# Designs tried in a protein design run: designed miniproteins, single chains. Part 21

Each design is a single chain, and the fold is of that chain. pLDDT is the mean over its residues in the fold that is shown.

## One batch from the design tools (miniprotein)

Design m707
Fold by ESMFold2-Fast:
Formats: structure tokens, C-alpha cells, sequence
Structure m707 (fold): chain A 90 residues (1-90)
């Protein structure tokens, strides 16, 4: 959907600027919306962008926790892991 795709594009732009923390937040929001909309193309794109960063799982968790809180950060991290493991054909 347009909103999830727009968030992905905003995250890619932030990544090009070196603003990885803000980019990560945009990617996680895009991932959440794409999964809700069952837009697997966007889910795959978001996962690839997140995994392309020089960030460990722990660093990703700490960045999310600082912005959205501990409980939501844990849910988002699990969502990223689930999306990485599930690679359905588009």
C-alpha cells in the first residue's frame, strides 16, 4: 500500500543521509503496515534495507526501545525476525 511504501522510501532517503536511527524507525513502521496490508513486496524490501545496515540485533533493539518503548521494541524486533524467516513468493 502507498503509506507503507512511502515510509520505506523515506527510510531509504534517511539511510542515504547517514541518519540510520531515523531510517530504522521508518523501516519498522513500513514493515508493520506492509504486514497488516499483506504487501510482501514491501515487507521483503524493508527487511533487506534493515539487514543492509551495519547494526547488530542488539543495536536495533536499543534504537527501537529508545523511541517506541521496551514492549513495542520487542514486538517490532520479533516482527523483523519473522519476516526474515518467511520468504513467500510474491
Amino acid sequence: MEKARKLLEEGEELTKEGRYEEALLKYVEALKLAIEEKDWDTVISVVLEIRGKPLSKEEIYELLKSRVGEEEAEKMLKLIEEAEKSEPPK
Scores: mean pLDDT 71

Design m708
Fold by ESMFold2-Fast:
Structure m708 (fold): chain A 85 residues (1-85)
Amino acid sequence: SRKEREDAIKWVADKLIQVGAEVELSIAEKRFEEAKKDPENAVEKLEQIRRDLESALAAVTDPALRKRLQELIDKANKEIEEIKK
């Protein structure tokens, strides 16, 4: 059935999006810690991390993963604000 194939393809695509976002979150957490060690470039690096996380958040439907992405976005925003003081 065409519908069964379409449902299977959607399921695989949704799983790949969730896995991709988990990987992006893990990379972003490491990038965040490295950005904190480089004050001269920290704002630019944190703004890029925020953009990447916002892109991941737009594609993700899992509520727990969305919350984790948003929490790191909020941490990046707070760090940017502290550096810009």
Scores: mean pLDDT 85

Design m709
Fold by ESMFold2-Fast:
Structure m709 (fold): chain A 84 residues (1-84)
Amino acid sequence: SGAAGAAASALLGVQSSDLTEEAKKKVEELLRKALAAGRAGDIAGAVEYLEQAKKVVEESDSPEEAKKAVLKGLDEAIRVARAG
């Protein structure tokens, strides 16, 4: 599904990002939950986990440019998930 694919792409983006290791761990956990929800057809659940991941990124001590790059990817993932 589009939601599952979007969550998987966001996960790869986070893994290669300059986010702190603490933020990466928390965001990866949420993105794996979003991926599972997307695979199950639970679009609302997938979007909820993607929004939670976005909040973790925004609240982290990561570099500003790393946050902007990851948040852009998460916003795209939310858009794709909502489109179905």
Scores: mean pLDDT 85

Design m710
Fold by ESMFold2-Fast:
Structure m710 (fold): chain A 75 residues (1-75)
Amino acid sequence: SLIEELEKKKKEAEERLKEAEELREFVNRLGQERLPAPEELLEKGWTSPQVIDDEIKKAKEELAKYTAKLEAALK
């Protein structure tokens, strides 16, 4: 049970990190082309590269946290 929950949380953190990194690249491209942010980004509250970078940092920290906990649980 604990191992299954840690694996699930690790996978969720990996998915969040991937989504945030893809979003950062997308927003960077919009800035280069001087296009407005789409409504989906406004709904998520992610309208600046700095906010997205903060979310990437949080996702990386969660991923590292659950990876370490999972490794400890498997010993």
Scores: mean pLDDT 77

Design m711
Fold by ESMFold2-Fast:
Structure m711 (fold): chain A 92 residues (1-92)
Amino acid sequence: SALEEELRRQLREAEEELRRMGFEVRGVRLRAEDGRLVVELVFVSPEGLEVHVLLIYVPGMSKEELLASLTPEERARLEAARASLARFQAAQ
């Protein structure tokens, strides 16, 4: 899909920029799962903070509908990823 191609391009650009800034990129993944596009990016700052970015996209679904459709395990993973990003942003 056009969205998948755009996300792949953005992920490549983000990985290159993170490496340029001295970050260690440990994982980059884009996958289609049950009608969803799931983006996972894991990187480590020069200070040793591990950051997880987890994005889930469903065409035509609102944020509220998306959150309601998540399993408890998926919600926990999303919350953990957001918490890691918040810790990184607070350290800046």
Scores: mean pLDDT 79

Design m712
Fold by ESMFold2-Fast:
Structure m712 (fold): chain A 65 residues (1-65)
Amino acid sequence: SELEKEVEELRKQAVEAAREGKIASAIGLILRILGLYLELGKEEEGREEALKALKEMDEVIEKKK
């Protein structure tokens, strides 16, 4: 599944960016995940994956504070 691989790569990049304190970059990567699903007409799945990535980002930020 090409979409699953792309989303996983973007999620990893977003979490890494958040870990480095690059919050704007992390948000941009999460929005790109959402965009990939929206272009495929999978709006609900895209929202779920974006929220999942946001949660992982938030957990990384909370651990640093």
Scores: mean pLDDT 80

Design m713
Fold by ESMFold2-Fast:
Formats: structure tokens, C-alpha cells, sequence
Structure m713 (fold): chain A 105 residues (1-105)
């Protein structure tokens, strides 16, 4: 359900913040860069390799970048459950969903 997926995501965020106080900022920085790349070029694929490349450029460890990617996938699943569409249809709504959840934990 939507409520169960939101709880799962919030719990993961809380656990990652305990290990890395910058987790929310690192997550948003990578996501914004990748979504902006996609908006400029819709043929751009948002893959784990794309996350790792951007994470490396920002000085974020591979381990943290993998945690960020896994959380991103959970947000894609939440968006699909909530709106019955893929995030590519409305990137602004997807980013708003991400910000709302992050600000709630």
C-alpha cells in the first residue's frame, strides 16, 4: 500500500541519517543533477552507474551512493503507486514528493 511504502522509505531515511548526517543533502544533490540531465536529454538513462559517476564527482562514497540509489528506486515505486504513472511524466511532482517525505523525517 501507499502508507506502507511511505513508512518503509521514512524508516530507511532515518536509519541512513543516523550513519551519515549529510544523507538528505547528498541524496537531493545527486537526484537534482540526474533529473536535470534527464529533462535536458530524455534519452539519458538514470542508472546506478549514473548515480556512481555523479556521486564520485561530488566526493560522496560509493557505499553512500548505492544507498541513495536504492532509496531513489523506492521513491519511483511510491510515485507509481500514488499517481499510477512514471515520474518522467511530471518530474516537478516527483521532486515535490521526494522533498515532502524528506522534510517529514
Amino acid sequence: SIEEKEKEIKKEIEEQIKKNPNFKNDFLKIIKILLEKYLKDPSFSITLEAFEKVGKELGISKEITEKIFNLYIKFLELYQLKYNQTPEVDIEAFLQLINDILNSV
Scores: mean pLDDT 85

Design m714
Fold by ESMFold2-Fast:
Structure m714 (fold): chain A 68 residues (1-68)
Amino acid sequence: LEEEAASQKDPTKRVGQVVRAMGLVVEGRLDDAIKILKGLVKAAKNDPSVSDEDIKTLENMLKKVESL
């Protein structure tokens, strides 16, 4: 089962940071967006409580923005 209540709060918080970075991309502020995503990836890799799936998601998003 999905554990909807817990996952809604945690994914929303994680997604919120990514949405903020993507908003900066839309505004043409690519350097700022890249810095936010790069910082999130680095912090996630250094935090043993963060899942490999979350780290992979952040790395994929960083690579996408860097390709713009």
Scores: mean pLDDT 66

Design m715
Fold by ESMFold2-Fast:
Structure m715 (fold): chain A 86 residues (1-86)
Amino acid sequence: MIPAIDMSEEEYEEFVEKNKEALDYAEKLYKELRELLEKKKASEEEKQAAEQAFLDTVQESVLNNESSEEFKEKIKATYEEVKAKI
């Protein structure tokens, strides 16, 4: 195991444990979408729009103090909307 965490990081991990799981899920879907965009040879504008859509969704969920389930649903919706435009 690689625990290698500082006291500050440990406090942060405890504080945002639920959000951390949801954020990991969001990053996974974003990476999958980015791979699709690269395979489709999408424009730089399309790639930037996809990135902004995910960032906006993450920011909204954090600001609204949404549950991990709600956040995951919003991320899936963003993923599907962006994917449909490819």
Scores: mean pLDDT 69

Design m716
Fold by ESMFold2-Fast:
Structure m716 (fold): chain A 73 residues (1-73)
Amino acid sequence: SEKTHLIIHIGAINAMIRMMATVSTDPALKQQLLEEADRIDERLAKLPNMSVEQAREELRRAEEVQRKLLQQV
């Protein structure tokens, strides 16, 4: 379903952010990456009970976080 694909996509973004944290040599950036990933994990836990439209909005937010963080690595 679309909702399943949205959940998988958000999960993939979160996994990428955590991977970026493991390879980061900047302690401040590493901490920021981990904090953003933790926030995404909290939202992911709620996604199965959200509407498709709410899940699309959560993906948009995760993509924006990813975009901003990629500017810093």
Scores: mean pLDDT 85

Design m717
Fold by ESMFold2-Fast:
Structure m717 (fold): chain A 66 residues (1-66)
Amino acid sequence: SPREERARREIERIEEEFRKRFEELKKKADEAEKAGDSETVLKIAKEMFVLMAEAEDRILALRQQA
């Protein structure tokens, strides 16, 4: 249906945005690890968990509306 198609396209956009942000955070975490900055690595790990939870919630909400 058109409603399901709109939800699918929006989910695809959220997934793409998530991928880009996650890759950026992973690169920053790797750089911090190489520098021996364990505090920054932990901070980024927490940000990654929040990013995953927010993306999942947004996708679940859209699937519920479809």
Scores: mean pLDDT 85

Design m718
Fold by ESMFold2-Fast:
Structure m718 (fold): chain A 60 residues (1-60)
Amino acid sequence: MSEEEQLLQRVDRARAQIPSLSAVQLRVGLADLREALKEETDPRVREAIQEAIAELEARL
């Protein structure tokens, strides 16, 4: 599996866990995703990260 596909799977798993995350976990996840977005150049991975950020922000 490529690095990009592994990143996409990790984002998908993280998103699946969002409904069960505490406020602290949501804030940590949001910070991590924002940092990942700054360094990511693959459009598919960037889109997945942006969607995950929006979901985390909606849950805060």
Scores: mean pLDDT 76

Design m719
Fold by ESMFold2-Fast:
Structure m719 (fold): chain A 98 residues (1-98)
Amino acid sequence: FLEQAIKDAEDGLKYAESIGNEKAVELFKKAIEYAKQGRPVEAYKLIMEAREILRKEDPEGVKKALNESLKQLKKDYEEGKITKEQYDAAVKRIKELL
């Protein structure tokens, strides 16, 4: 579970840096630190706060990133790399982390 929180925060950090959102970058960096300290609940709270900032500041960029992720997930599912259940779970997770 710790590794998943770190990965989610790192993925969010990469996106926030790509669009130059300094507040979201700071929140994701702090989330990574909390996750490394074994505090995943606090890490996810910060991830959700950063997600809200990104959604408000760059809703079109967020939609584009989501669509690209969904296309990749669909391709992975169609190629048999992931199950339908994993695909559905990932789609829900991405929508929650936006």
Scores: mean pLDDT 74

Design m720
Fold by ESMFold2-Fast:
Structure m720 (fold): chain A 55 residues (1-55)
Amino acid sequence: ATTTRDLTLESPEVTPEEIAELKAAMDNDDVEALQRLAERLRGKEIRVSGTITTT
């Protein structure tokens, strides 16, 4: 089965490049990269909206 994440990330305090890195890590389910990005973005507000679909 394939899981597709159609997520929109937005933040007033995070650069678009950092949001793109976070989205790529989420799409690839890269837990290690997500942990590193979470630590870098610690204390900054990130809003996530969208749907997760499993096919």
Scores: mean pLDDT 69

Design m721
Fold by ESMFold2-Fast:
Structure m721 (fold): chain A 73 residues (1-73)
Amino acid sequence: SLYEQAKAYVDYLVELWKKIYEQLSKYFSKEEIKKMFDNRIKRLRELFSKYLPQEKVDELTAYLKKKVDEILK
């Protein structure tokens, strides 16, 4: 399903963003990096909203925000 593909893509992005955070943390504050990730999540929400029901968009967005908070700990 499109939802399963979107979820797999989100899981892939979480692993990629962990690696990006390790590099970005050398140059940027946690607050600046959080703003960068929040902007990317906003763009992904807009993309997913074109193809997925709102309930699934909200689930993926909430999951991604939770994972970003975990990365920034």
Scores: mean pLDDT 87

Design m722
Fold by ESMFold2-Fast:
Structure m722 (fold): chain A 74 residues (1-74)
Amino acid sequence: MTDVMAAAGKAAYDAGASPQTSIKAANRALEAVERGELDKIEEEVYKTLLESGMPEEQARKVAEAVAKAARDAL
């Protein structure tokens, strides 16, 4: 649990997300992991980032980084 949150949040921040957006991305990734929907982490994070006003190109890069970090932390 803690490792997924920490890894996902760091990945989002390193990919250019603000601290607040990184927390939102980490929470969305954790929710997908808790539901067993590992294949949906990237898509759910991407949608959340777009809803937060992040540009599409940046949202995709952040979502990819978050999904990889969350899976690697399992």
Scores: mean pLDDT 82

Design m723
Fold by ESMFold2-Fast:
Structure m723 (fold): chain A 89 residues (1-89)
Amino acid sequence: SLEEKLEELPEIKKAKELYKEGEKKFKEGKYEEAAKLYKEGLSLIPEEGFRQVPEEVRHKVEELREKLRSNLAESYRKLGKYKEAEKIE
C-alpha cells in the first residue's frame, strides 16, 4: 500500500520514531527533551519537502507534521513557554 511505501521513506520513518520518543519523554515529565525530539522530527519533514508526492501521501505527511507541531506546542506550554507555543500553532 501507499502507507507502507511512505513508511519506507527514511525521513518519514525517522520522524515517526522521534514522535514516539517524544511522547515517551512527555509522559515521563521530561518536557524539554520531548520538545527537542518533536522539533527534530519537524526538521526532517519540512512543508516544502513533499509537495511533489501524490495528494494522499502528502495528506499523511501533513497529519504527522500537525501532530509534531501540536505536541511541541503542548511541551512548550508545560515548560511555561507560552510565547514559543503560540509561534508554532
Scores: mean pLDDT 80

Design m724
Fold by ESMFold2-Fast:
Structure m724 (fold): chain A 84 residues (1-84)
Amino acid sequence: SAKKLADEGYKKFEEEKYEEAIELYDKAIELLESQGENANPYLIAQLKLQKGLAYKKMGKYEEAEKYINEALELDPDLEAAKAA
């Protein structure tokens, strides 16, 4: 499930395995987006934010900005994105 992939990604992020975290976030996002009209935009936004934060931890600021901005487009009220 998307939740299991996201939870595994969060674990990899905490282990500082940022590339592995991004791969898991991408799989979770893809699975959620495949739901079409039933896709939860807030969950997709949260995962895009986490992907951006992983890029930021790797010093990849251009990629970080891209995914944080994509998260804010889906959920403008994401406090963590505003603080990033």
Scores: mean pLDDT 83

Design m725
Fold by ESMFold2-Fast:
Structure m725 (fold): chain A 79 residues (1-79)
Amino acid sequence: TPEEEFLKKEAALIKKDKTTKKRSELEEDILKLFDTALELPKDVKKKYKATFKSILDYYKNIPSKKYDELNKKYKKFLN
C-alpha cells in the first residue's frame, strides 16, 4: 500500500544516513516529511504514530536543533 511504501522509504533513508556525513540534509527531509504528515486525517495519523515516534526517538540522542522542531511537529501530528 502507499502507507507501506512511505514507511519503507523513510526507514531506508534513516538507515542510510547512519553511514553518511550529511545527516543535516536528512534531518531537513524528515522535518518536511513530518509537515506533510500533519496534513493527513486524524484517523490516518494513528496508523503512523509508532513510525514517527521511532523517527523522533532516533534523533533524541543525536545533537541537533531539529529535535525540538520534530518534537513540536510530532505533538501536532498526534492531534
Scores: mean pLDDT 63

Design m726
Fold by ESMFold2-Fast:
Structure m726 (fold): chain A 85 residues (1-85)
Amino acid sequence: GMTLMTDSEAEKLIKQAVEAYNEGNYKEAARLLKEAIEKDPNVHPSYYIALAQLYLDANEPAEAKKVIEEGLERYPDSEALKEFL
């Protein structure tokens, strides 16, 4: 996709991530949410926090840290993201 208005492939992936989370599949939820952020990195900072939390729930703290660092690159003034570092 080149130019999309608002409801993006990212929104679809976010919905799928929520479904995976509800099934207790934190690894799959993290994978889907990561793809959503890669499609639209301008998502709210809370999505980076949610992805980091999913990686922590999946016992992948190194990936959680990377996600927070990527979020801070996009939103350097986000206090919520800074709290993870």
Scores: mean pLDDT 77

Design m727
Fold by ESMFold2-Fast:
Structure m727 (fold): chain A 100 residues (1-100)
Amino acid sequence: MREELLRRIREIREKLANGEITLEEAQEELVRLIEEVGASEEVLEAARGGLRGLLAAMMALEGLLRGEMTEEQAAELVRALAEDPSAAALEERFAASFSE
């Protein structure tokens, strides 16, 4: 179960990076995953918060699925990354993985 969910998150990231799906489609798929897992509303809202929020939500959900963080820690992570200006580097790195 956990491995399949982690694989689905990776597939969403890869498809988004390759331009196979839009940001909106990636958000819809990740939101479904968050609902299936029963993660917090903070993670769910982050997934809908643009590319930065989506990436933060992916990181939080992966940490939850790996047992590396609690639901509370995941909520704090998405909040911190969404509000932190340095987290813009995550968006740039993701965009760079899309280009040559």
Scores: mean pLDDT 72

Design m728
Fold by ESMFold2-Fast:
Structure m728 (fold): chain A 100 residues (1-100)
Amino acid sequence: MTPEQKKKLQEEITVSLFRMSLSVLRLLADRASKLTDDQKRSLLQLSERYRKLAEENPELRELYLLEADALEAIARGDEKKAREYLEKLDKLIEEREKEI
């Protein structure tokens, strides 16, 4: 396998993982009003982890930051803001899918 083939495969896997994350985040947004305080705390901790991943992965920064912002909005019960961030995330994932 050439270095170019390995890079393409890595990019395809990464984009697929973000697509799956988007689907999960949409389900969480739909249930935002039904979350317990413990679940909200867990989502805020996950948001902090994604912000750290954005710092560690500059090429994926925008994707991780939108996931972090969506998680925080869901945890705060702001369904409108969560959906706005998820819509932006969807568009960025689509752009990355076109580049593969």
Scores: mean pLDDT 83

Design m729
Fold by ESMFold2-Fast:
Structure m729 (fold): chain A 95 residues (1-95)
Amino acid sequence: MEEAKRLLEEAIEYVEKAIEAVKKGDFLSALEYLNMARAYLTQAKLLAPEISEILEKAIEKIDKAIEAVKKKDAKSALEYAKEARELLEEALKKL
């Protein structure tokens, strides 16, 4: 499904932007980018139920990254965001 693939690719880009923002200490931009990624994944999950399980795991990692960003915990935020990116790259290969 081309639409779900596009949403997934945009979610990956936002997670990568969030990782770069965290590295720069820009937690406000990181929070915005993670929320954008989460919104794209919620839409992708509705369009591609076959990868819903991997997307749910990725959303869980993004939610943990958001909580770390809110606490200004750069180390945990980077770890969870990278785990989310890996799950999204795996999901993209299955489309």
Scores: mean pLDDT 88

Design m730
Fold by ESMFold2-Fast:
Structure m730 (fold): chain A 79 residues (1-79)
Amino acid sequence: MDAVAAFRAQGDATLAALDVSDDVRDQLQAQLDQVVADLDRRVAAAKTPQEVHFEFILGEASLGVLEMKGHVERQVALR
């Protein structure tokens, strides 16, 4: 489904915009890869449109946590 690819593209853009070290970005990118893989698997296993919609809500929440981790790492590096 194009929706999982669109989620991946949005996640990649979100992490690329973070002002963090390459090491931190690589760690966050690896975590995003896992989130996308889990989302793809769960969406493929979903039986109803409501289940698909709920999985994307959880994916967006996971992406928000990764973005927050990047902001925290940036603040620590600036100290």
Scores: mean pLDDT 81

Design m731
Fold by ESMFold2-Fast:
Structure m731 (fold): chain A 90 residues (1-90)
Amino acid sequence: ALAAVGEEVLARLEPLAQELLATEKDPAAAAKRLLAEGVALLGGLPVEEVLRLPGPEQLALFARALAERAGLTDLADALAAEARAAAEAA
């Protein structure tokens, strides 16, 4: 189950997302940075947990949870769009 991992990732990325939204001019650029940080954070997980989720789908779900938990809807929308672009490129 990834519920605990999701909570931990949200707790770690919420402050980063807030800072990126405050400092980055474009939500898309903030989303790209947050995507990279999210992937790095996921890379710290056991291989079995990572293998259970496709990267783009995990990032899309993560963006949705971030919007619901942190109220960062603009950043979450940009992150979801970036996840869809990554899925399209794959």
Scores: mean pLDDT 61

Design m732
Fold by ESMFold2-Fast:
Structure m732 (fold): chain A 74 residues (1-74)
Amino acid sequence: LEREVELGVARIRLAVVGTVAKLEGDEEGYELAQRALDYLDRTGDVEVALEVADAIAAKDLERARELLERAERA
């Protein structure tokens, strides 16, 4: 279980790096933000949400803010 969660975090981090490099559309940022929120709600792990928020902040400040607020309340 913990190893599967760790692999999930690694996949999300790789997706964040990929999204930052290719962040051209709002839909990709939206999908990434929704996945980060789902992961936060399921695991309570705020680190992934903070990394995703930082990655999308330049393109979508509103969603980045929602991720940060949710992470602080977790």
Scores: mean pLDDT 63

Design m733
Fold by ESMFold2-Fast:
Structure m733 (fold): chain A 118 residues (1-118)
Amino acid sequence: SLDEIIERARKVAPAFRASLTPEELAAAQKLGDYLLGKSIRAAAFELLTTGVPEFAKKIGIPVEVFERLLERAAEALGLDPSKHSLVEFYAGVLTLLVLVAGHGVKDGIVVPASEVER
């Protein structure tokens, strides 16, 4: 389920963040800032309908860096697009990326860390 994927993302986030290059971390932070106040499911749907290259351009991340982040996040979460809906797949991936950016997720919405961490 999506909730199980989100819990996995929380457990994986510290190690994944430590594995990122400065360029990848900056890209994740830019993504997190863009997604603040948005539903994680709505963000996944936007990514799917926009397409990965155009979504990266829209948020100002180099396409190759964003594609690498999505691939590495999916690998870190153990997500297989053949075993999950594409919305759940990208919702999981985007959740991990917003968590490593220093944000949280509350009721499926991307929120500042201060709303889930004190």
Scores: mean pLDDT 83

Design m734
Fold by ESMFold2-Fast:
Formats: sequence, C-alpha cells, structure tokens
Structure m734 (fold): chain A 81 residues (1-81)
Amino acid sequence: MIVKSDEEYEKALAKNKEQIRKRKPTKEEVEELKKKFEEDLKKLEEMLKAGFTLSPEEEEVLKRVIEYTEEVIKEMEEVAK
C-alpha cells in the first residue's frame, strides 16, 4: 500500500521553511549544517560498504530524509543574509 509519507514530509518541510524565513539563519549556521550533512552522508556510505543493509521501506525513508535535509539547507542558503 502506498504510504502518505510524502504528504507528511511536504507539510513538515513547508512549516520548517516558513520558520527559517522568519528566523533568518546566519551564513555560518548554513555552512555548519552543510558540513554535518556531508559527514552524515559519508558515514552512511561507509556503513553500506561495510555490509549494512536496508529494507526497501527503510531505503525510501532514508531518501526522503536526505531530500528533506537538502531542501532545508537550500532554503537556509536563500534566506541567510
């Protein structure tokens, strides 16, 4: 059955983008988040190479989390000073 996780992430993303727009993060905060995200992605790649396996459902959730984080970073970059 198709899960409505997309709609949940879209709503959460829209709310987060609105909060980012109102709070106006600094360029330093954006760069720090980008570095953390890149480090987390690198760790995930190393874990997968080491034989860590994901179910198809877990892979979809992970893809959505990555997309969500990329959209948040993009909005922060656009709003930052």
Scores: mean pLDDT 74

Design m735
Fold by ESMFold2-Fast:
Structure m735 (fold): chain A 77 residues (1-77)
Amino acid sequence: SELEKKAIELEGEFGRLLVEIRRHGTPEQQAEADELLAKAKKIRDEYNKNPSDETLEKYVKELEEIVARLRELLAAA
């Protein structure tokens, strides 16, 4: 499905951005990235507890917001 494909793409981008922020970010940017990692793990756990198209849509939306914030952190580094 398109949502499953979007989730995989966002998870890949999330991982790449996290590595880059750890390499180039300030301690403050790295701390915020760690908080975003904790949020990403939480929303994935919520999806895994009750997998459905509705919970997948919610997961993708929330993950997209997290990835957007990581992009902002990296751009500021």
Scores: mean pLDDT 87

Design m736
Fold by ESMFold2-Fast:
Structure m736 (fold): chain A 98 residues (1-98)
Amino acid sequence: MEELTLVLRFVFEGLSPETKAEAILALTEFAQAAGFRVKSVGPDTITVEAKAKDVEEALKAIEHFRRMSALAASYGGKAVLTKETQEIVEEVLKKAEE
């Protein structure tokens, strides 16, 4: 089975530099603990990548993405799925519903 790649970007707008730094650090630590790769880090953004070999691993990655999105929102940030990741999420959720 071809391995799935899920990508999630977090963007921080209108926040203080200190709050952005704290949010990026918190998301970086969460990603590392979840076994995700931090693909890129900017002053206003962090992009994380998850690999999944099957639907079960993809569902776990989606759950972690939801938790990370909630964490980002608590700092005033936004979570953005890539189009490719949105398509993967849609297919995984269809398979999970049988």
Scores: mean pLDDT 81

Design m737
Fold by ESMFold2-Fast:
Structure m737 (fold): chain A 81 residues (1-81)
Amino acid sequence: MMEEEIEQIKKVIENNEEIKVKLKELEENADKPYYQDLLAAVRAVLNTKGKIGIELEEEVTLTKEELEEALKALKEVIAKG
């Protein structure tokens, strides 16, 4: 169950060019990988919206609003340390 949720989140990130570009910019600026922090942020947003843990025939997608929430959470993690 948890492993399937993480796999769904990874597919969402891989299929979203905007989030990949933003992640790359953040990683290049800090010279550090933030992929795991992004996974945690996206998972938190999707859990709040009830979009993970469901058997879906199609891939889970982030709305623009949910994407902005996940990126904001990631930026807050980076800013705190």
Scores: mean pLDDT 68

Design m738
Fold by ESMFold2-Fast:
Structure m738 (fold): chain A 66 residues (1-66)
Amino acid sequence: AMTTASQLAAKYAPEIIRAAREGGVEKAEELAQKFRDDLIAAGVPQELADRMAKALLFYALQQAEA
């Protein structure tokens, strides 16, 4: 269970960073929403999935600016 959330984050992080660099914040937000939905589908509680998706989006936006 713990490894599944980490594996999803590892899969989505480079995609969201790429989206932020190429398509801007809106495209990055769309992928972060997909990440959130996949976390919920994998059994992560909605509140935790929402917080994880927001944290990953924030991280990806910072990486895109670096």
Scores: mean pLDDT 80

Design m739
Fold by ESMFold2-Fast:
Structure m739 (fold): chain A 81 residues (1-81)
Amino acid sequence: SQSAVDAAKGLAEVAEKFGELAIKYAEQGDFEKAKFYLRSTGIAADAAEMLADSNPETEPYAKRAKEIYKEAKEKVEELLE
């Protein structure tokens, strides 16, 4: 449905914004905020995947959100070391 596609786009956009914030705060040494925004990115990606289970047309946005989460997680974990 159109509403499902719009919701999926919104979740992918939220994942992008929160993923960028997670990396930004990790680079600044604010690891509590970095972990908070990374967790929020993961929640958005999970929500997009659940939406895609019932609305296959939204799968590209779920894949995008999951890829954003993976990239943000890898960068944040690298900065924590």
Scores: mean pLDDT 88

Design m740
Fold by ESMFold2-Fast:
Order: C-alpha cells, then sequence, then structure tokens
Structure m740 (fold): chain A 81 residues (1-81)
C-alpha cells in the first residue's frame, strides 16, 4: 500500500466516523457531545498508529479532522436550533 493510499484510507475512515456522529446527533435532536468528539480523536490516533503515518501526514490529517469536527458541531447546532 502506498503512502498516499494510507492517507486516503485514514481520511475515509475518520470522515465516516464524523458522519455517523453527525447523523446520530441530528436524528436525536441534540448537540454533538464532547465524549463523541474525544472518541473521534482517539480513533484518529489509533489509525495513525496502525498505518504508521509520517509526522507530516499526521499533522495534515489531524488538522483536517479538527476542522471537519468543528464544521460538524456547527452544522448540528444549526439543525437543532
Amino acid sequence: MSDEEKVEKVKLEVNKRIAEVYLKAVAEKRPISQEEIDEVKKFLEELIKKYNLSEEQKKEITEETERALKNAVAAVEKEVA
């Protein structure tokens, strides 16, 4: 598996988890909890370790994940307002 394919797999898996968290929160008419945010971050750390990503790849995917989580939280707040 190429380094590029590893990064794509990590991005796909993390985005799926964020989407699941978003959909559940919207369906339940509630905000995303801090516990759910922490679980996504923990899942990302496990994937980074599993795929042995480089320091540069770790930084990029972490920043993208934090941005995606922030966007999901804001999107849920608009739906349940």
Scores: mean pLDDT 83

Design m741
Fold by ESMFold2-Fast:
Structure m741 (fold): chain A 71 residues (1-71)
Amino acid sequence: MSREELERLADELATAVENGDWEKAEQLHQRLKAALTPEQAAALDYVWERLKAGELTPEQFRAALRFIVDV
């Protein structure tokens, strides 16, 4: 998967979270995780867990995804 494809998938995930579409968000989370390096996947899991715990806003999650896929 290219960086552009990772950025698109991350954007789709962030949008699903912002829309409260958790079923779609969980599917997109798994797809993105499978396409990332182990280090990026660990970072994604960390921010996903914090989002699910209510410790991150959807906007903060979107910002974190940008950093994860751009590294």
Scores: mean pLDDT 84

